# Ledger of designs, part 36: designed miniproteins, single chains

Each design is a single chain, and the fold is of that chain. pLDDT is the mean over its residues in the fold that is shown.

## One batch from the design tools (miniprotein)

Design m1234
Fold by ESMFold2-Fast:
Structure m1234 (fold): chain A 100 residues (1-100)
Amino acid sequence: DIEEFGKKLIEEKRPVVDENLDDRELHRKLLYEAIVAFYKKLAEAGKLSEKEQEALKQMEKEGLNKEAKAHRLMAVRAREAGDEEGAERYEKLAEEAEKA
């Protein structure tokens, strides 16, 4: 599960992000990096759908930041799971991240 993978990675790096309030930005960045890394591992294991593999390929070609990549990947997975509201939320978050 992507959430469990992200939680484990964040907990391992928690001593670094808990030093001051500015480390909250680092915490968010590490979470999105964990999400992207999780999807790359799934791709290497052949466990991604064709749509997820195509999305990952296109995002790497476009040079998107990791927050935008994470949100786009989560949107594709949510849509395939039948969570249309979740998919729309993640697509909007990806667009916001691309502008930041």
Scores: mean pLDDT 70

Design m1235
Fold by ESMFold2-Fast:
Structure m1235 (fold): chain A 81 residues (1-81)
Amino acid sequence: EEVEKLAEEVVKEALEALSKDPEGKKKVEETYKKAKEGTVIERLNEATGTAVKELLEIGEEYKPQAEEILKKAGEAALLGL
């Protein structure tokens, strides 16, 4: 329950970071929906992986946002352990 709420928040932050990239936003949303099987953490990992790739494709100026998303995803995963 708590892990699911944290995962949803991380995905929301990833989508907000991609606000200037509508196509990247769609890819993250589709990845999260496609990973409907398995754990919340597995779905989070797929979505954040996609978000990081999209952010880095926009430019190196988005590296800090990508690193922050990865950090929060890792923290949520540890809580799900």
Scores: mean pLDDT 72

Design m1236
Fold by ESMFold2-Fast:
Structure m1236 (fold): chain A 75 residues (1-75)
Amino acid sequence: MKATPESYSEMVAKLVGIRVLLVGESLSPDFDAERGARVEKVLREADKLIDTSKGKDSELFQQAVKKLDEALELL
């Protein structure tokens, strides 16, 4: 079911968490730069969706969640 304003904070927390994981991964000498670039692209798309939605639209919130899940899957 579509969530309330609390899901905005949850998405921001997920975005920050995935960015921290990506930074940690990028410090590894075995880091896959192509995979990292894909994660960055998806995170930028999620960030735009979060910023655009800003409590206005639950559908945009769900799209942002999907993008965050895609970024996490790529890590």
Scores: mean pLDDT 72

Design m1237
Fold by ESMFold2-Fast:
Structure m1237 (fold): chain A 70 residues (1-70)
Amino acid sequence: KVELYKKQLELARQRADRVIASLEENLERIKKLYPDDEEKIKQVEEGLENARALADRFIASLEEQLKKVE
């Protein structure tokens, strides 16, 4: 069962990295296309920070589960 949790952790990290990278790229594009649209930039920045927080929490949860497994 340890192998299953390790696999889930690896996949979770890969997915988190991909999502965060995509959101970071989108933020840079929005800043370039709409530099004066502070509200739009703020929304995208908040979305990115929320995504990072959720990813960190999910990864931490899986790491905690791995420590408690069989």
Scores: mean pLDDT 80

Design m1238
Fold by ESMFold2-Fast:
Order: sequence, then structure tokens, then C-alpha cells
Structure m1238 (fold): chain A 90 residues (1-90)
Amino acid sequence: MKVRVEIATSGGKETTDRVAEALREAGFKVERIGNSRVIAETDLSIEEAVDRVAEALRKAGFEVKRIGKTSVVARDPETGAVVYASVTEI
């Protein structure tokens, strides 16, 4: 199974760079799109991908909340930047 994680950030380039790095370290194939978006792909299930995104963002210093079965919201406590991640099967 292949899934895509689509991520939007409010923290500009610096926050988007941190998110992209965290997901690369977690084993995702990561593409950065401009200063506010990241796309990550993996051969995990949706559930495994959501759990791995949440763990990666926590390790990177974000405060993470899971929303439903397919989404994660994170906040940078230092900057107040918000990160939204949605997981979809491809």
C-alpha cells in the first residue's frame, strides 16, 4: 500500500524545513513545495503513517494532537506555528 502525507505549515520556510527534515529522518520520501507545504510518501498503511508522522513531529519538538483517523495537528511551542498533516491512500 502507498500513502501520501500532505502537510501545510503557518511558520514559513524555517518551520517547513524542520517538518521536512523530521519526516526524512522518519523514513518518508519528502518533497518540499514552496515555503508552506510538504508532501511525503511511504509504503506504510494510513494508520502506521499517521502514527509515524505524529512521532516524528514530537521528536522535532512540536506539540502534537491526532485528529480523527487520517490527520495530525502540531504546534511549535516556541513560535506558535501550526502544522496540519493529512494522510491519503494513493
Scores: mean pLDDT 84

Design m1239
Fold by ESMFold2-Fast:
Structure m1239 (fold): chain A 108 residues (1-108)
Amino acid sequence: ALTPEQIAALKAKLKELLASHGVEVPEDASILEVLQLLTDAADGLSREELAELARRLAEIAREIGLDRVAALFEEAVRLLEAGEPVSRALAKLHEGLRLLAVEAALGE
């Protein structure tokens, strides 16, 4: 479970990441709403953009101690770099985002 400070830091980093993809996050958006916006944004990305997103998400997850979540994002990067179908990488990325949402919800 994440601390309130970790949730606030996560939310700030995810908002910056979404802004880099042209997605504005409402000031009052919950962490779950931010994660849903990120899931929706990921579906529209190129292979290269998706790999960069997954790498950044893995770094963020490692920084807050969510090693299992980070491993799922790292596997998404591996699949994309190996030239595997984007759908396989998206499945790993979606699973990572789902586990991240559970950890954030349990921390509140």
Scores: mean pLDDT 84

Design m1240
Fold by ESMFold2-Fast:
Structure m1240 (fold): chain A 63 residues (1-63)
Amino acid sequence: MLEEQLKKLEEEKAKLDEKLKKNLQKYKDNVSLYTAEVIRAIGEKFDLDQQIKKIKEQQKKLS
């Protein structure tokens, strides 16, 4: 179960990277919107990384 949750969080992080890459093309003439999108994506990735770290620590304790 924890391993499955870890994989889901990693997949969500990868989806955010893809979305950010696509949005760059749409925002080429609007740097402010692109900056806001980057900040949002960084925050979401940070939260995902923190959740991933917590799950990995729990896996180590269970072993």
Scores: mean pLDDT 76

Design m1241
Fold by ESMFold2-Fast:
Structure m1241 (fold): chain A 71 residues (1-71)
Amino acid sequence: MTPAQEKAERLFQEIEEVEKLPKSVITVESLRQIAGLVRKVADLIRKEGPELLEEVEKKLEELEKKAKELE
């Protein structure tokens, strides 16, 4: 596993931890933090190359599904 993949996995873990927070704690500030993490992941894809694009695309689809389930 490359150091870049380890960093991406850490970011995904941080996002998952935020998902575990109760809905009542999810504020505009929490959404901004999530947006920041997504931006960092996108930056890693641009620098590390197209192979990471597929991995992140799958993770984004999972997050989108979970966000919809929370509704």
Scores: mean pLDDT 64

Design m1242
Fold by ESMFold2-Fast:
Structure m1242 (fold): chain A 85 residues (1-85)
Amino acid sequence: STLETHTEEEIREKMIERLEEEIKKAEELYKKLKPSEEEIKKAREALDKFWANPANSVDISEFNDGEKAALALLAAKRMLEEVKK
């Protein structure tokens, strides 16, 4: 049934579906751009800092397209893992 109010479980299921679609899109961009190991490392370090303390902002304007693609994919995968816990 379509309801205007969602339960916490329904919200979680919708978040998982959205993250899985986001991961598919991010993987397609990642495959096209083929980020280097250095670009992936920079993205991972930025994500780890943000995840340790969400108040830590990362200036993504200094990131190139490969670093941004790596960050997007890693962030979406990390968020999916967290939501599934």
Scores: mean pLDDT 76

Design m1243
Fold by ESMFold2-Fast:
Structure m1243 (fold): chain A 100 residues (1-100)
Amino acid sequence: EEEAREKLIEILRETKRLLEEERLKALEKGDYTLAEELETLIDSVEKLIEVAKTEDVKTALEQAITELEKMVEFLERKNPELAKKIAELKEEVKKLLEEV
């Protein structure tokens, strides 16, 4: 279970990194609305990392899947490539849940 927790935190940190890169690109383009939306998603990932550190690992995995799914739906029309990458990370979280 500790191994699953560590892997979940790594996946969430990678999700945050991808969102931060896209936020920087939005700022470079002067798209402040998209930058603020991405900052909200980054805050959500930071909260999931705290859940992963403090809660039962199965509960943390289930919450991460739900929140990543919502992020994919939000991003599908705004940034399909980012949505695809986050969907792949969500599938990695699902595999971890199957092992616990």
Scores: mean pLDDT 87

Design m1244
Fold by ESMFold2-Fast:
Parts: C-alpha cells; structure tokens; sequence
Structure m1244 (fold): chain A 72 residues (1-72)
C-alpha cells in the first residue's frame, strides 16, 4: 500500500528525491554501469508511479509525469 504527500513542502521533497536519482542514473551511465543505471531507473519509476497514483497534488503528479518522460 502506498501513501503520497499532498502538501507543497512534500512536493519539494519528491522533486529533490527524483533529482538525486536522476544524478545517480547519469553517473552510472557515464561509468558504463548498466546494472546500477537500471536499478536507479526502477527506483525513480516506482517513486513517480506512487505519486501519480496516490497524490492529490497536481504539482506532485506533474513532477512525477516529468520523471517518467526522462526515464523512457
């Protein structure tokens, strides 16, 4: 079961978490570590999916949708 925050402060926390994962994906990609790249992509995808499914915040959903675009 998933619980997603709906406050503006929680939205910023989600954005920060996704940015950190994006940086880790880029680092793994640069190093040619495809396994770590896939792991970080999966984590970011799960985080974004949870926000889209359970968040009542349009801002959180927009951030999560954006993350799904760069994960493709």
Amino acid sequence: MKAAPTTPQDVKDLEAQLKKLKEKIEEAREKGDKMSEEVYKSLARMLAQTAITHSESPEAKAIAQDALKWLD
Scores: mean pLDDT 76

Design m1245
Fold by ESMFold2-Fast:
Structure m1245 (fold): chain A 110 residues (1-110)
Amino acid sequence: SPAFAALKAHIEATTQAVIDALRTQPPAAAVDFVVQAADEIARRIRAVAPSLTAAQLDELLDLVADATARLVAVARERGLENDRRFILALATLGAVEIYLFVQRQAKRKA
């Protein structure tokens, strides 16, 4: 699916850009970018996920989980892991993981 390929490319590219920002930008600007990126990833996933197979939803779950783990690791390197807005961005990604899990389970039962 072109939409699925584009979504995966967006998540991978955005995750790398956010990691680079967390390493190089001033803390407030880096956290602002994390929040915007998490919201955009969530929006795009919600738009595309209903059209995806159970296997594609599993692949998105793995991508979001990997992205979240990488962001937490880099935030810890900079002492930003306890920033309130950073934690809220992680909560947005966690809500997306729950959404993808529910969508996946529904498709496996059909």
Scores: mean pLDDT 90

Design m1246
Fold by ESMFold2-Fast:
Structure m1246 (fold): chain A 63 residues (1-63)
Amino acid sequence: MSDIDNIKKNIDKAIKSGDKSALIQQDTDIGIMQMHYSITNQMTPDIIAQINDLMDKIKKAMA
């Protein structure tokens, strides 16, 4: 959904600009989004896969 799309765009922007602080902020935002989706019963396998992909993208960019 739009929240995941916004995080993806923010990650891509941070990678392009080399903004490690922005990447750390996006990692935090992913954690908050996971909690929200879990509480609202919106954690589907597809959403979990998208979140894992975003986390891997941040991890690789910060390595």
Scores: mean pLDDT 79

Design m1247
Fold by ESMFold2-Fast:
Order: structure tokens, then C-alpha cells, then sequence
Structure m1247 (fold): chain A 84 residues (1-84)
């Protein structure tokens, strides 16, 4: 039983690390989108499309980060329930 609790906690830690990594990726992609939005003032056709694509990708990675963070919170709650 104690080994099962440890495995759940290890899973939660891994999900937290994945959430942190995807949050960093989303942040980087949002910065790129902002830069391409500024460039769209000079070349609207090419830069705007790239800005929109990076924004969409950033939103997708942020959603993955949020999902992994919720998974980690759920696993931590489950581990606490199993300890009692």
C-alpha cells in the first residue's frame, strides 16, 4: 500500500515538471507571436499568419500545461486520501 502511495506521488511530480515545461514553451511562443504581430505592421500577409499560428500553438501548450497541473493536483489529493 505504501509503495502505491509513493508511485502516485512520483507521478504527480512528473506531471508538475511537464506542466512547467509546457508553460515555458507557451510563454516563448507568445513572445514570438507578439514579435510577429509587430512585424505585421510592415508585412501583414506573412507576419500576421505566423503570429496567429504561434498564438494558437501557445494556447495549445498552455492548455496542456493546465491539464498536467490538474492531473498532478488530483494525484496529490488521491495520495493524501490513501494515507488515511
Amino acid sequence: IEKAIEHVKEGADRLKKLADEYEKLASTLNELAQKYHELSKIDPEKAKKLADEYETLAQNFQKLADDYRKGAEGAEKRAKELEK
Scores: mean pLDDT 80

Design m1248
Fold by ESMFold2-Fast:
Structure m1248 (fold): chain A 86 residues (1-86)
Amino acid sequence: SAFEERVREARAEFERLRGTLTPEEARRGELLFEVSVLFERYLATPDEAERERLLAEMRELAREAGPEALAQLEALLAKLEAKLAE
């Protein structure tokens, strides 16, 4: 899938940049990429109720990482949605 490949590319870029990150930034990045797997499922499901549940789960995981991580998740979701529109 195109999304799956974009997630792998983003992961590779994250790993390339990892050496420039603090341990806290790296931890938040790992959580955001875990959320990206749920987002792939979100895009694959035809069920609106299931999409709502997946969004709630993604936001819960980001909240555990803190308010900055939640903001990063919302920005990542917006960027992924924009790339899908291309």
Scores: mean pLDDT 74

Design m1249
Fold by ESMFold2-Fast:
Structure m1249 (fold): chain A 67 residues (1-67)
Amino acid sequence: MSDRQILLLIRHELRTVAKDSMTLRELAKRLEERYGIPPSEVRRVLRKLGLKDSDTAAELREVLDSL
């Protein structure tokens, strides 16, 4: 799966179900459970955005809104 496809699925989860307090580790687990994306691939995409597992969906939204 491409980085673009992973980002689209991340954006979808952020809009539908992810609470601002949800950690990016929890988001990665959800993407594995729903879409079969390895957590390592999700973490790789998040690291390219300057984010880590302990950051929350709120920080991710802020980064994505700045793009």
Scores: mean pLDDT 83

Design m1250
Fold by ESMFold2-Fast:
Structure m1250 (fold): chain A 98 residues (1-98)
Amino acid sequence: SEGEEYYKEALKLLEKAKEALEKGDFEKALELVREALRLALKALNLGDYEGAIEVCEKVIELCREIIKKTTDPEIKREAEELEGLAGILLGLARRLLE
């Protein structure tokens, strides 16, 4: 499934985001998280609701870790915005899954 392919690529990006976070590269982590969330939206649009849910849950976890560890107010703001967007997409995906 094309949706499953987007889901798998999103998970790979989230693993890279976690590595960037562990190195203290919060800007790179946020860039990768944003791209993973874009792929989750594509997976959702193709009917992969379960894949979109899993990606959104992992995005929320990574954004919360970035918020906790960063001292940069711009990084914190971007992470909070992405956490909020992932929460909206998660709610939509759960509703569509039933």
Scores: mean pLDDT 89

Design m1251
Fold by ESMFold2-Fast:
Structure m1251 (fold): chain A 66 residues (1-66)
Amino acid sequence: MSRAEKLRELAEAVERGDVEKAAELLAEIYNIPFEEALEAVKEAMETDREKAAESARGAAEQEELR
């Protein structure tokens, strides 16, 4: 799966509130530990879930335009 595809899947996971799936994808995309990704996803979703999903979607679009 391309980086753009993973970012799109991350946005969808955040939109549906699937914290674990979003954390797995974030960890794979940025090569960070799952625990750190899980904390980041929880914080982002608690703050503004729509903005978090939009950020991931925007990143996917930028990756595709390369």
Scores: mean pLDDT 78

Design m1252
Fold by ESMFold2-Fast:
Structure m1252 (fold): chain A 80 residues (1-80)
Amino acid sequence: LLPLLTAQVQTLGDVGALETAERLIARAGEVLPEEEVAAIRAAMEAAAANPTLSGTPEQLETMARAAEAAALELLAEIEA
């Protein structure tokens, strides 16, 4: 589950949804060890610094919402 969660947070970083990514990282800090949370943050920051995803504002917003929904589902599974 952790690699899948990391991928969703990286997608949020890549599309510039940094506030959403930070909220998900904060939620992850409640259920994951500090070292794993740090790795997710580093991956998000790397993606934000070197974005590869492109599209219209509507497409980027759709990608951000899908990534947020998937990340919340994965966090719920990790917490269970």
Scores: mean pLDDT 82

Design m1253
Fold by ESMFold2-Fast:
Structure m1253 (fold): chain A 81 residues (1-81)
Amino acid sequence: SLLDRIREALARYAERERLSPEVQAILDDFLAGLARARSLAEFDALVAATIARARTLPLDDRVKLLQAVSLVVQIYQEELA
């Protein structure tokens, strides 16, 4: 499924980038939200909310979170194509 592809991609990203517990917690919330999202509008709102949470993180963590969100957006766009 699309969600399984996203889970696998995020797990590989987390292992490669050695994410902090704070970034991992935000990504876990993001993934849980993706499992519940039923429309493109809900997906867009979830992405915006996750990006907003990045603003309170140190620069390195913020960059890693935004890169992970971008990866998910890319996978989602590829599925829609």
Scores: mean pLDDT 85

Design m1254
Fold by ESMFold2-Fast:
Structure m1254 (fold): chain A 87 residues (1-87)
Amino acid sequence: DEELREKIMAVLKELGIDKPLSELSDQEIYSLFDKDGDGVITREELIALLGEKLAEEVLKKADKDGDGVIGGKELETFIKYIKSLSD
């Protein structure tokens, strides 16, 4: 959890965003993880941003069907999970 938070905050800092994860808008989280804007976050996109270990950690929390894709209701769970990592 702490490693995931630190990694995301480091990426945000590189993009010029310096605020807690809980204060991120849903659109900022989408823009960070959903590179093509299709409303789906894939394992490959998570690995590219976070690395394999942290990507699998995220998938375990948000990808309830185990297909390696976060979409629909799982995307809402994912956003809540990311925001919960702040404090």
Scores: mean pLDDT 74

Design m1255
Fold by ESMFold2-Fast:
Structure m1255 (fold): chain A 85 residues (1-85)
Amino acid sequence: KEEAIKLAEEGIKAAKEGQEKNGPGSKESYESGKYIGLDAAKKGGELEAARGALEQGKAALKGELTADQASGALGAAEGALEGAK
């Protein structure tokens, strides 16, 4: 639980910085990502959801994602954090 929270917080930070580099994505991509992250965490996959969100956030930070994908990564990290609490 503590590790999942920490990884999700790092994912949020990386995704926000990645979004600044790649530009703002759509609200739809963000909401979709948030639902996926929250759902995965609620089903007992909170650590896996947080790890996945962190990897997507790192990819956004490296410029490997589109703006919509970076927005979705931010949503997924926030959803994973909410579900882990």
Scores: mean pLDDT 76

Design m1256
Fold by ESMFold2-Fast:
Structure m1256 (fold): chain A 63 residues (1-63)
Amino acid sequence: GLKELVKKLGGTEENAEAALKRIPSEEGRKKVIEAAEEGLKTGDLEEAADALAAGLAEVLDAE
């Protein structure tokens, strides 16, 4: 999931949790988690990072 992807990108679980805490809607958190899981399935960390960043930006800008 998201924590696993963030750790692979050199981050921490605390960083992942802090990012999710900034998203007030359950729908937004679910979208970010799904984007991270889909990225991890590709095995491409660059694509996974881009997908996560895009999902976070979309959710945070929409709220």
Scores: mean pLDDT 70

Design m1257
Fold by ESMFold2-Fast:
Structure m1257 (fold): chain A 64 residues (1-64)
Amino acid sequence: MDLKEIAKKTVEILYKRGLISKEEADELMKLIDSGATLDEVIARLKELGVPEDEIREALRESLK
């Protein structure tokens, strides 16, 4: 699976779960489209205050 696709699905899942705002999700999607790595997206999510366990669960779901 493409890492870019995993990153996008992870952002969608976190937004659906109410852990990030629409504006934060849109910004993250733009960063991914601009070539941000999965690690950079995870770092940004941590800066936004998303718990590491929630990020891990979203990553797990994105792999399905």
Scores: mean pLDDT 84

Design m1258
Fold by ESMFold2-Fast:
Structure m1258 (fold): chain A 72 residues (1-72)
Amino acid sequence: DAVKELLLEAAEALEQGDERKAAVYSTAAGILAMADDAPKEVIDLMIQATKASLQGDLDKAKELLRKAAEKA
């Protein structure tokens, strides 16, 4: 639940163009997801979303964050 909510908050921030806010929420979600509870696919999608965001591909990052939230 917390992971899903944080991922959705991150995706929302990306939609409004707030990359810093998105990074904060997605980082929190990623740490929580990797803390031994999330399915492998959720962790993989989170890592991919972070890489896309760092590369400036916000559309891809948003898509990946939403997919991670669906599977969390």
Scores: mean pLDDT 79

Design m1259
Fold by ESMFold2-Fast:
Structure m1259 (fold): chain A 74 residues (1-74)
Amino acid sequence: MEIRLEKEATVKTDKGEVTAKAEARVRQLDPDTYRAEAGIKTFDDPVSGKKVIATAYARALPGRVEVEAKVEVQ
């Protein structure tokens, strides 16, 4: 089993708010074991012209998965 988890985060810039989505993947290896992979998406924001980095990361824990998202502007 493989689960793709998309998370959205928003950051404020001097030219407005930037919202970005990033995807993290979780693969089930057995009934009690999951492997988590972080997803990173980078693009240029058309409003600010700054580089946007969106990161989604997942943690595999016994019996559960946790997912977080972060957006940074450079």
Scores: mean pLDDT 68

Design m1260
Fold by ESMFold2-Fast:
Structure m1260 (fold): chain A 91 residues (1-91)
Amino acid sequence: SMEIEKIRKIIELVKKEAEKLGIDASEEIEKLERVLRKLENGEELSEEERAIREGAVKAYEAIEKGLKEADKHELTEESRERLEEIKKLLE
């Protein structure tokens, strides 16, 4: 399903960005992975988990839209490199 793929890619993005920034995002990643697992197993989501699912899908769509717009602008070298990494993850 497209939603499962979007959530999976958001998890990978969060993991890479957190590692790159030296931030502990373990709790956020665990919540996303729990939602992904439940969706893959056809399990019912709680209200909190539905909000996480919706948020992850919207984040994916916002990033994809942002990448298309960013290609039209002059960016710093650091921002360009980050966008290229995000593009590879969403591919």
Scores: mean pLDDT 78

Design m1261
Fold by ESMFold2-Fast:
Structure m1261 (fold): chain A 72 residues (1-72)
Amino acid sequence: SVEKEIEEAVAQFADRLTPEEMELLKEMGLFVVKNPGEDEEKLKEMLKKLIELVAKRHKNEELAEKKLKEIE
């Protein structure tokens, strides 16, 4: 099952990604499988969100924490 292959691939990053990042990665994989060659723009937006989440965690941790406190 391709879905199981995606789950195994995502599990390889469990120590490197947050649950939210893993969920986005899994959704991207499933989207590609269900919509082959379709909707490149949606895939790009999902990829951008994943990159931003990872980048915030590594480079903008303090800024993210400050903004989170203001929103919450």
Scores: mean pLDDT 69

Design m1262
Fold by ESMFold2-Fast:
Structure m1262 (fold): chain A 69 residues (1-69)
Amino acid sequence: DEAKRRAAEELLAKSKARVDELRAQAERLLEEARRSGANQDAEKMAEAYLLTAQTLEELTAAEVAKILA
């Protein structure tokens, strides 16, 4: 079903853009912490962004599976 496939592809593209943004935010925080010296708060925020990105990927995969069923 092309309509379901297109919907799944659009959801994947949107999710990938958000995941990439979250990972980029985490990388910037880690680079700033590295440049200015150890910053535990920045490191914890980076970990939170990475966990959010992982959770979004898992939720997106589940939703895509539902669309394609």
Scores: mean pLDDT 83

Design m1263
Fold by ESMFold2-Fast:
Structure m1263 (fold): chain A 75 residues (1-75)
Amino acid sequence: MLPAEAEEVRLPPLAGPDTSEEERAAILARGEMWGAGQLARVAALEAGASAEEADARGRAAERAVAERLGIPVAP
């Protein structure tokens, strides 16, 4: 199987018309965690942190959002 051009990591259409309210909430929560992690990572890099430090800050931001939303994250 050869990779096709323009194939990107596109989030699937998670909030479809038949998606349950609970599933939609979980999908939105995951998106919020991911977005917070990415923003923290970019902010760390702009502040002069290394890539590994930026990754650590991104994970910390994801944990903070998970705590706010009551979602357990892998230790």
Scores: mean pLDDT 69

Design m1264
Fold by ESMFold2-Fast:
Structure m1264 (fold): chain A 95 residues (1-95)
Amino acid sequence: SWADRIREIMREYGVPDDFIDETIREIEELKKTISDPEKFIELAVDTVRDTFRLAEFRRAFLESIPMTDERLQELQQRLDDLSRRVREVIQESLE
């Protein structure tokens, strides 16, 4: 299922399972309420991106890791790759 594929991708990026489960539930709700497939895809991708960003900032805060410009650039690169992979999965789920 698309949900299992998103779960595996998010685990690969180090997102905690409880955040992943909440993200899947939110995407399932979006799929029921958003009739425009392009809008659904972008909202689903944004949901995953926001969850990953939140998890990374919380980790940095808890571990007292400074969010330098270099680390923010690395985070942006990971967000871009994650977004691409998630978009592909969601698009395939609509075919």
Scores: mean pLDDT 87

Design m1265
Fold by ESMFold2-Fast:
Structure m1265 (fold): chain A 84 residues (1-84)
Amino acid sequence: SHEEKEKLRKEVEDYENKAKDYKDMAQTFQDLAMEYIKEMRENPEKAEEYRQKVAEWLAQIQSYARKINDYEKKAEELRKKIEE
């Protein structure tokens, strides 16, 4: 029905927005990690502190990557149901 397809389209949009939010957050941490990696080269005496912070951000990026993949798969499955 039209109402069922409209509801599914809104669910797709919600999942795509959630995936985008996590992508934006992952990009922010990626940019910060790259900046700190550069700082490690310029300030070797702070390298250990910066290395620990980079490791924390990389772990968070991996966590977000899993959420992005989950939400994108859910959106794709719903899109296929709309096409049926």
Scores: mean pLDDT 87

Design m1266
Fold by ESMFold2-Fast:
Parts: C-alpha cells; sequence; structure tokens
Structure m1266 (fold): chain A 69 residues (1-69)
C-alpha cells in the first residue's frame, strides 16, 4: 500500500521517470476509489516536465499519501 507507493516513487526519481510514476499512482488510486488523490497525482504528472528530478514534487506526493492513510 503506502510502502509500495513510496518504493515506486523512489525508483521513479532514480530512473528519471517521475511523470510516468505519478501517472501510475493516479491510475491506482482511481481504481481504489480515491478520486481526490488520483486527481492530485494526475495534475502533478502534467506539471512534471523536468529532465532533472522533481524532488520537491515527489516529497509532496509522499506526504499526501502518508496523510491519506
Amino acid sequence: FITEAVERLTQGVKEGNVKQTLLDLARRFRQQGNDDLAQYFLKSAKKSQQVKKDVSLVNTELMMMYKAQ
């Protein structure tokens, strides 16, 4: 659940695939019926266009997931 999401975001940052990781998380939360988090991650993915790692964005997503547990 949360541990898996944290692991995935960490891997996404390492690989430079933050946008793809955020899209995957948005899809997963939508499937679980958490539309608020799904929409949030989707909007974050649209803003994530940087070649450099979006560490601040990733930290925000992690805090949102932790808060929602």
Scores: mean pLDDT 63

Design m1267
Fold by ESMFold2-Fast:
Structure m1267 (fold): chain A 92 residues (1-92)
Amino acid sequence: SLEEKFEAFVEELKKNRTNVEKGLEIVEKFIKETGAEKVEVVEYNDKFKVVLLKTEIDGKEVYFAVAFSSVDSAEFQKYGKEFHAKYKSLRL
């Protein structure tokens, strides 16, 4: 199911948060398997990238952001805050 694929996708991303290249491969696989739409790619620098995706779960449009980082946890949190500041409409 799409829900099971989404759960597997989230768990695989959590295991690869510091590997930008692997994280992007995981996103592309999810897109191919589910038909999720790539809405925007935000590149803050060579070490931090965010992909904004759109999919449908239980007949509702769901937007979610996937962040990839080869930086430490403190810088990851900093860039995450900057993303949320820019995309306030996605904060819920």
Scores: mean pLDDT 65

Design m1268
Fold by ESMFold2-Fast:
Structure m1268 (fold): chain A 110 residues (1-110)
Amino acid sequence: MERVREERARALGILRNAGLIAGKSLEEALALGGEVIDEASKEETEEEQIETLRKKTIEKISELLGISKEEARRIWEDPSLLAELAEKAGNSVAAAGVLHSVTGQPVKAT
């Protein structure tokens, strides 16, 4: 259960930040994360839940940011890449959220 919890937290953080970068509200960005968690919870095994979380999160990142699935996969593997995109977009809140999810501590993205 711990590994699924960690991957759910990763998916929520990434989708929140990607949604905010794409111009969605915080509520809309959080709803995207909830949708992905609901899809993953339908899988029978913890490993299948993690795989569905990864797959659905990559698909949502690609759609939200208008990037390839390969580039979205790089963001899944290294969420700090979202901080650079958020900073360039002038969204320091999303950038700080990405840095927090990577380091486990709140940081300033300015």
Scores: mean pLDDT 71

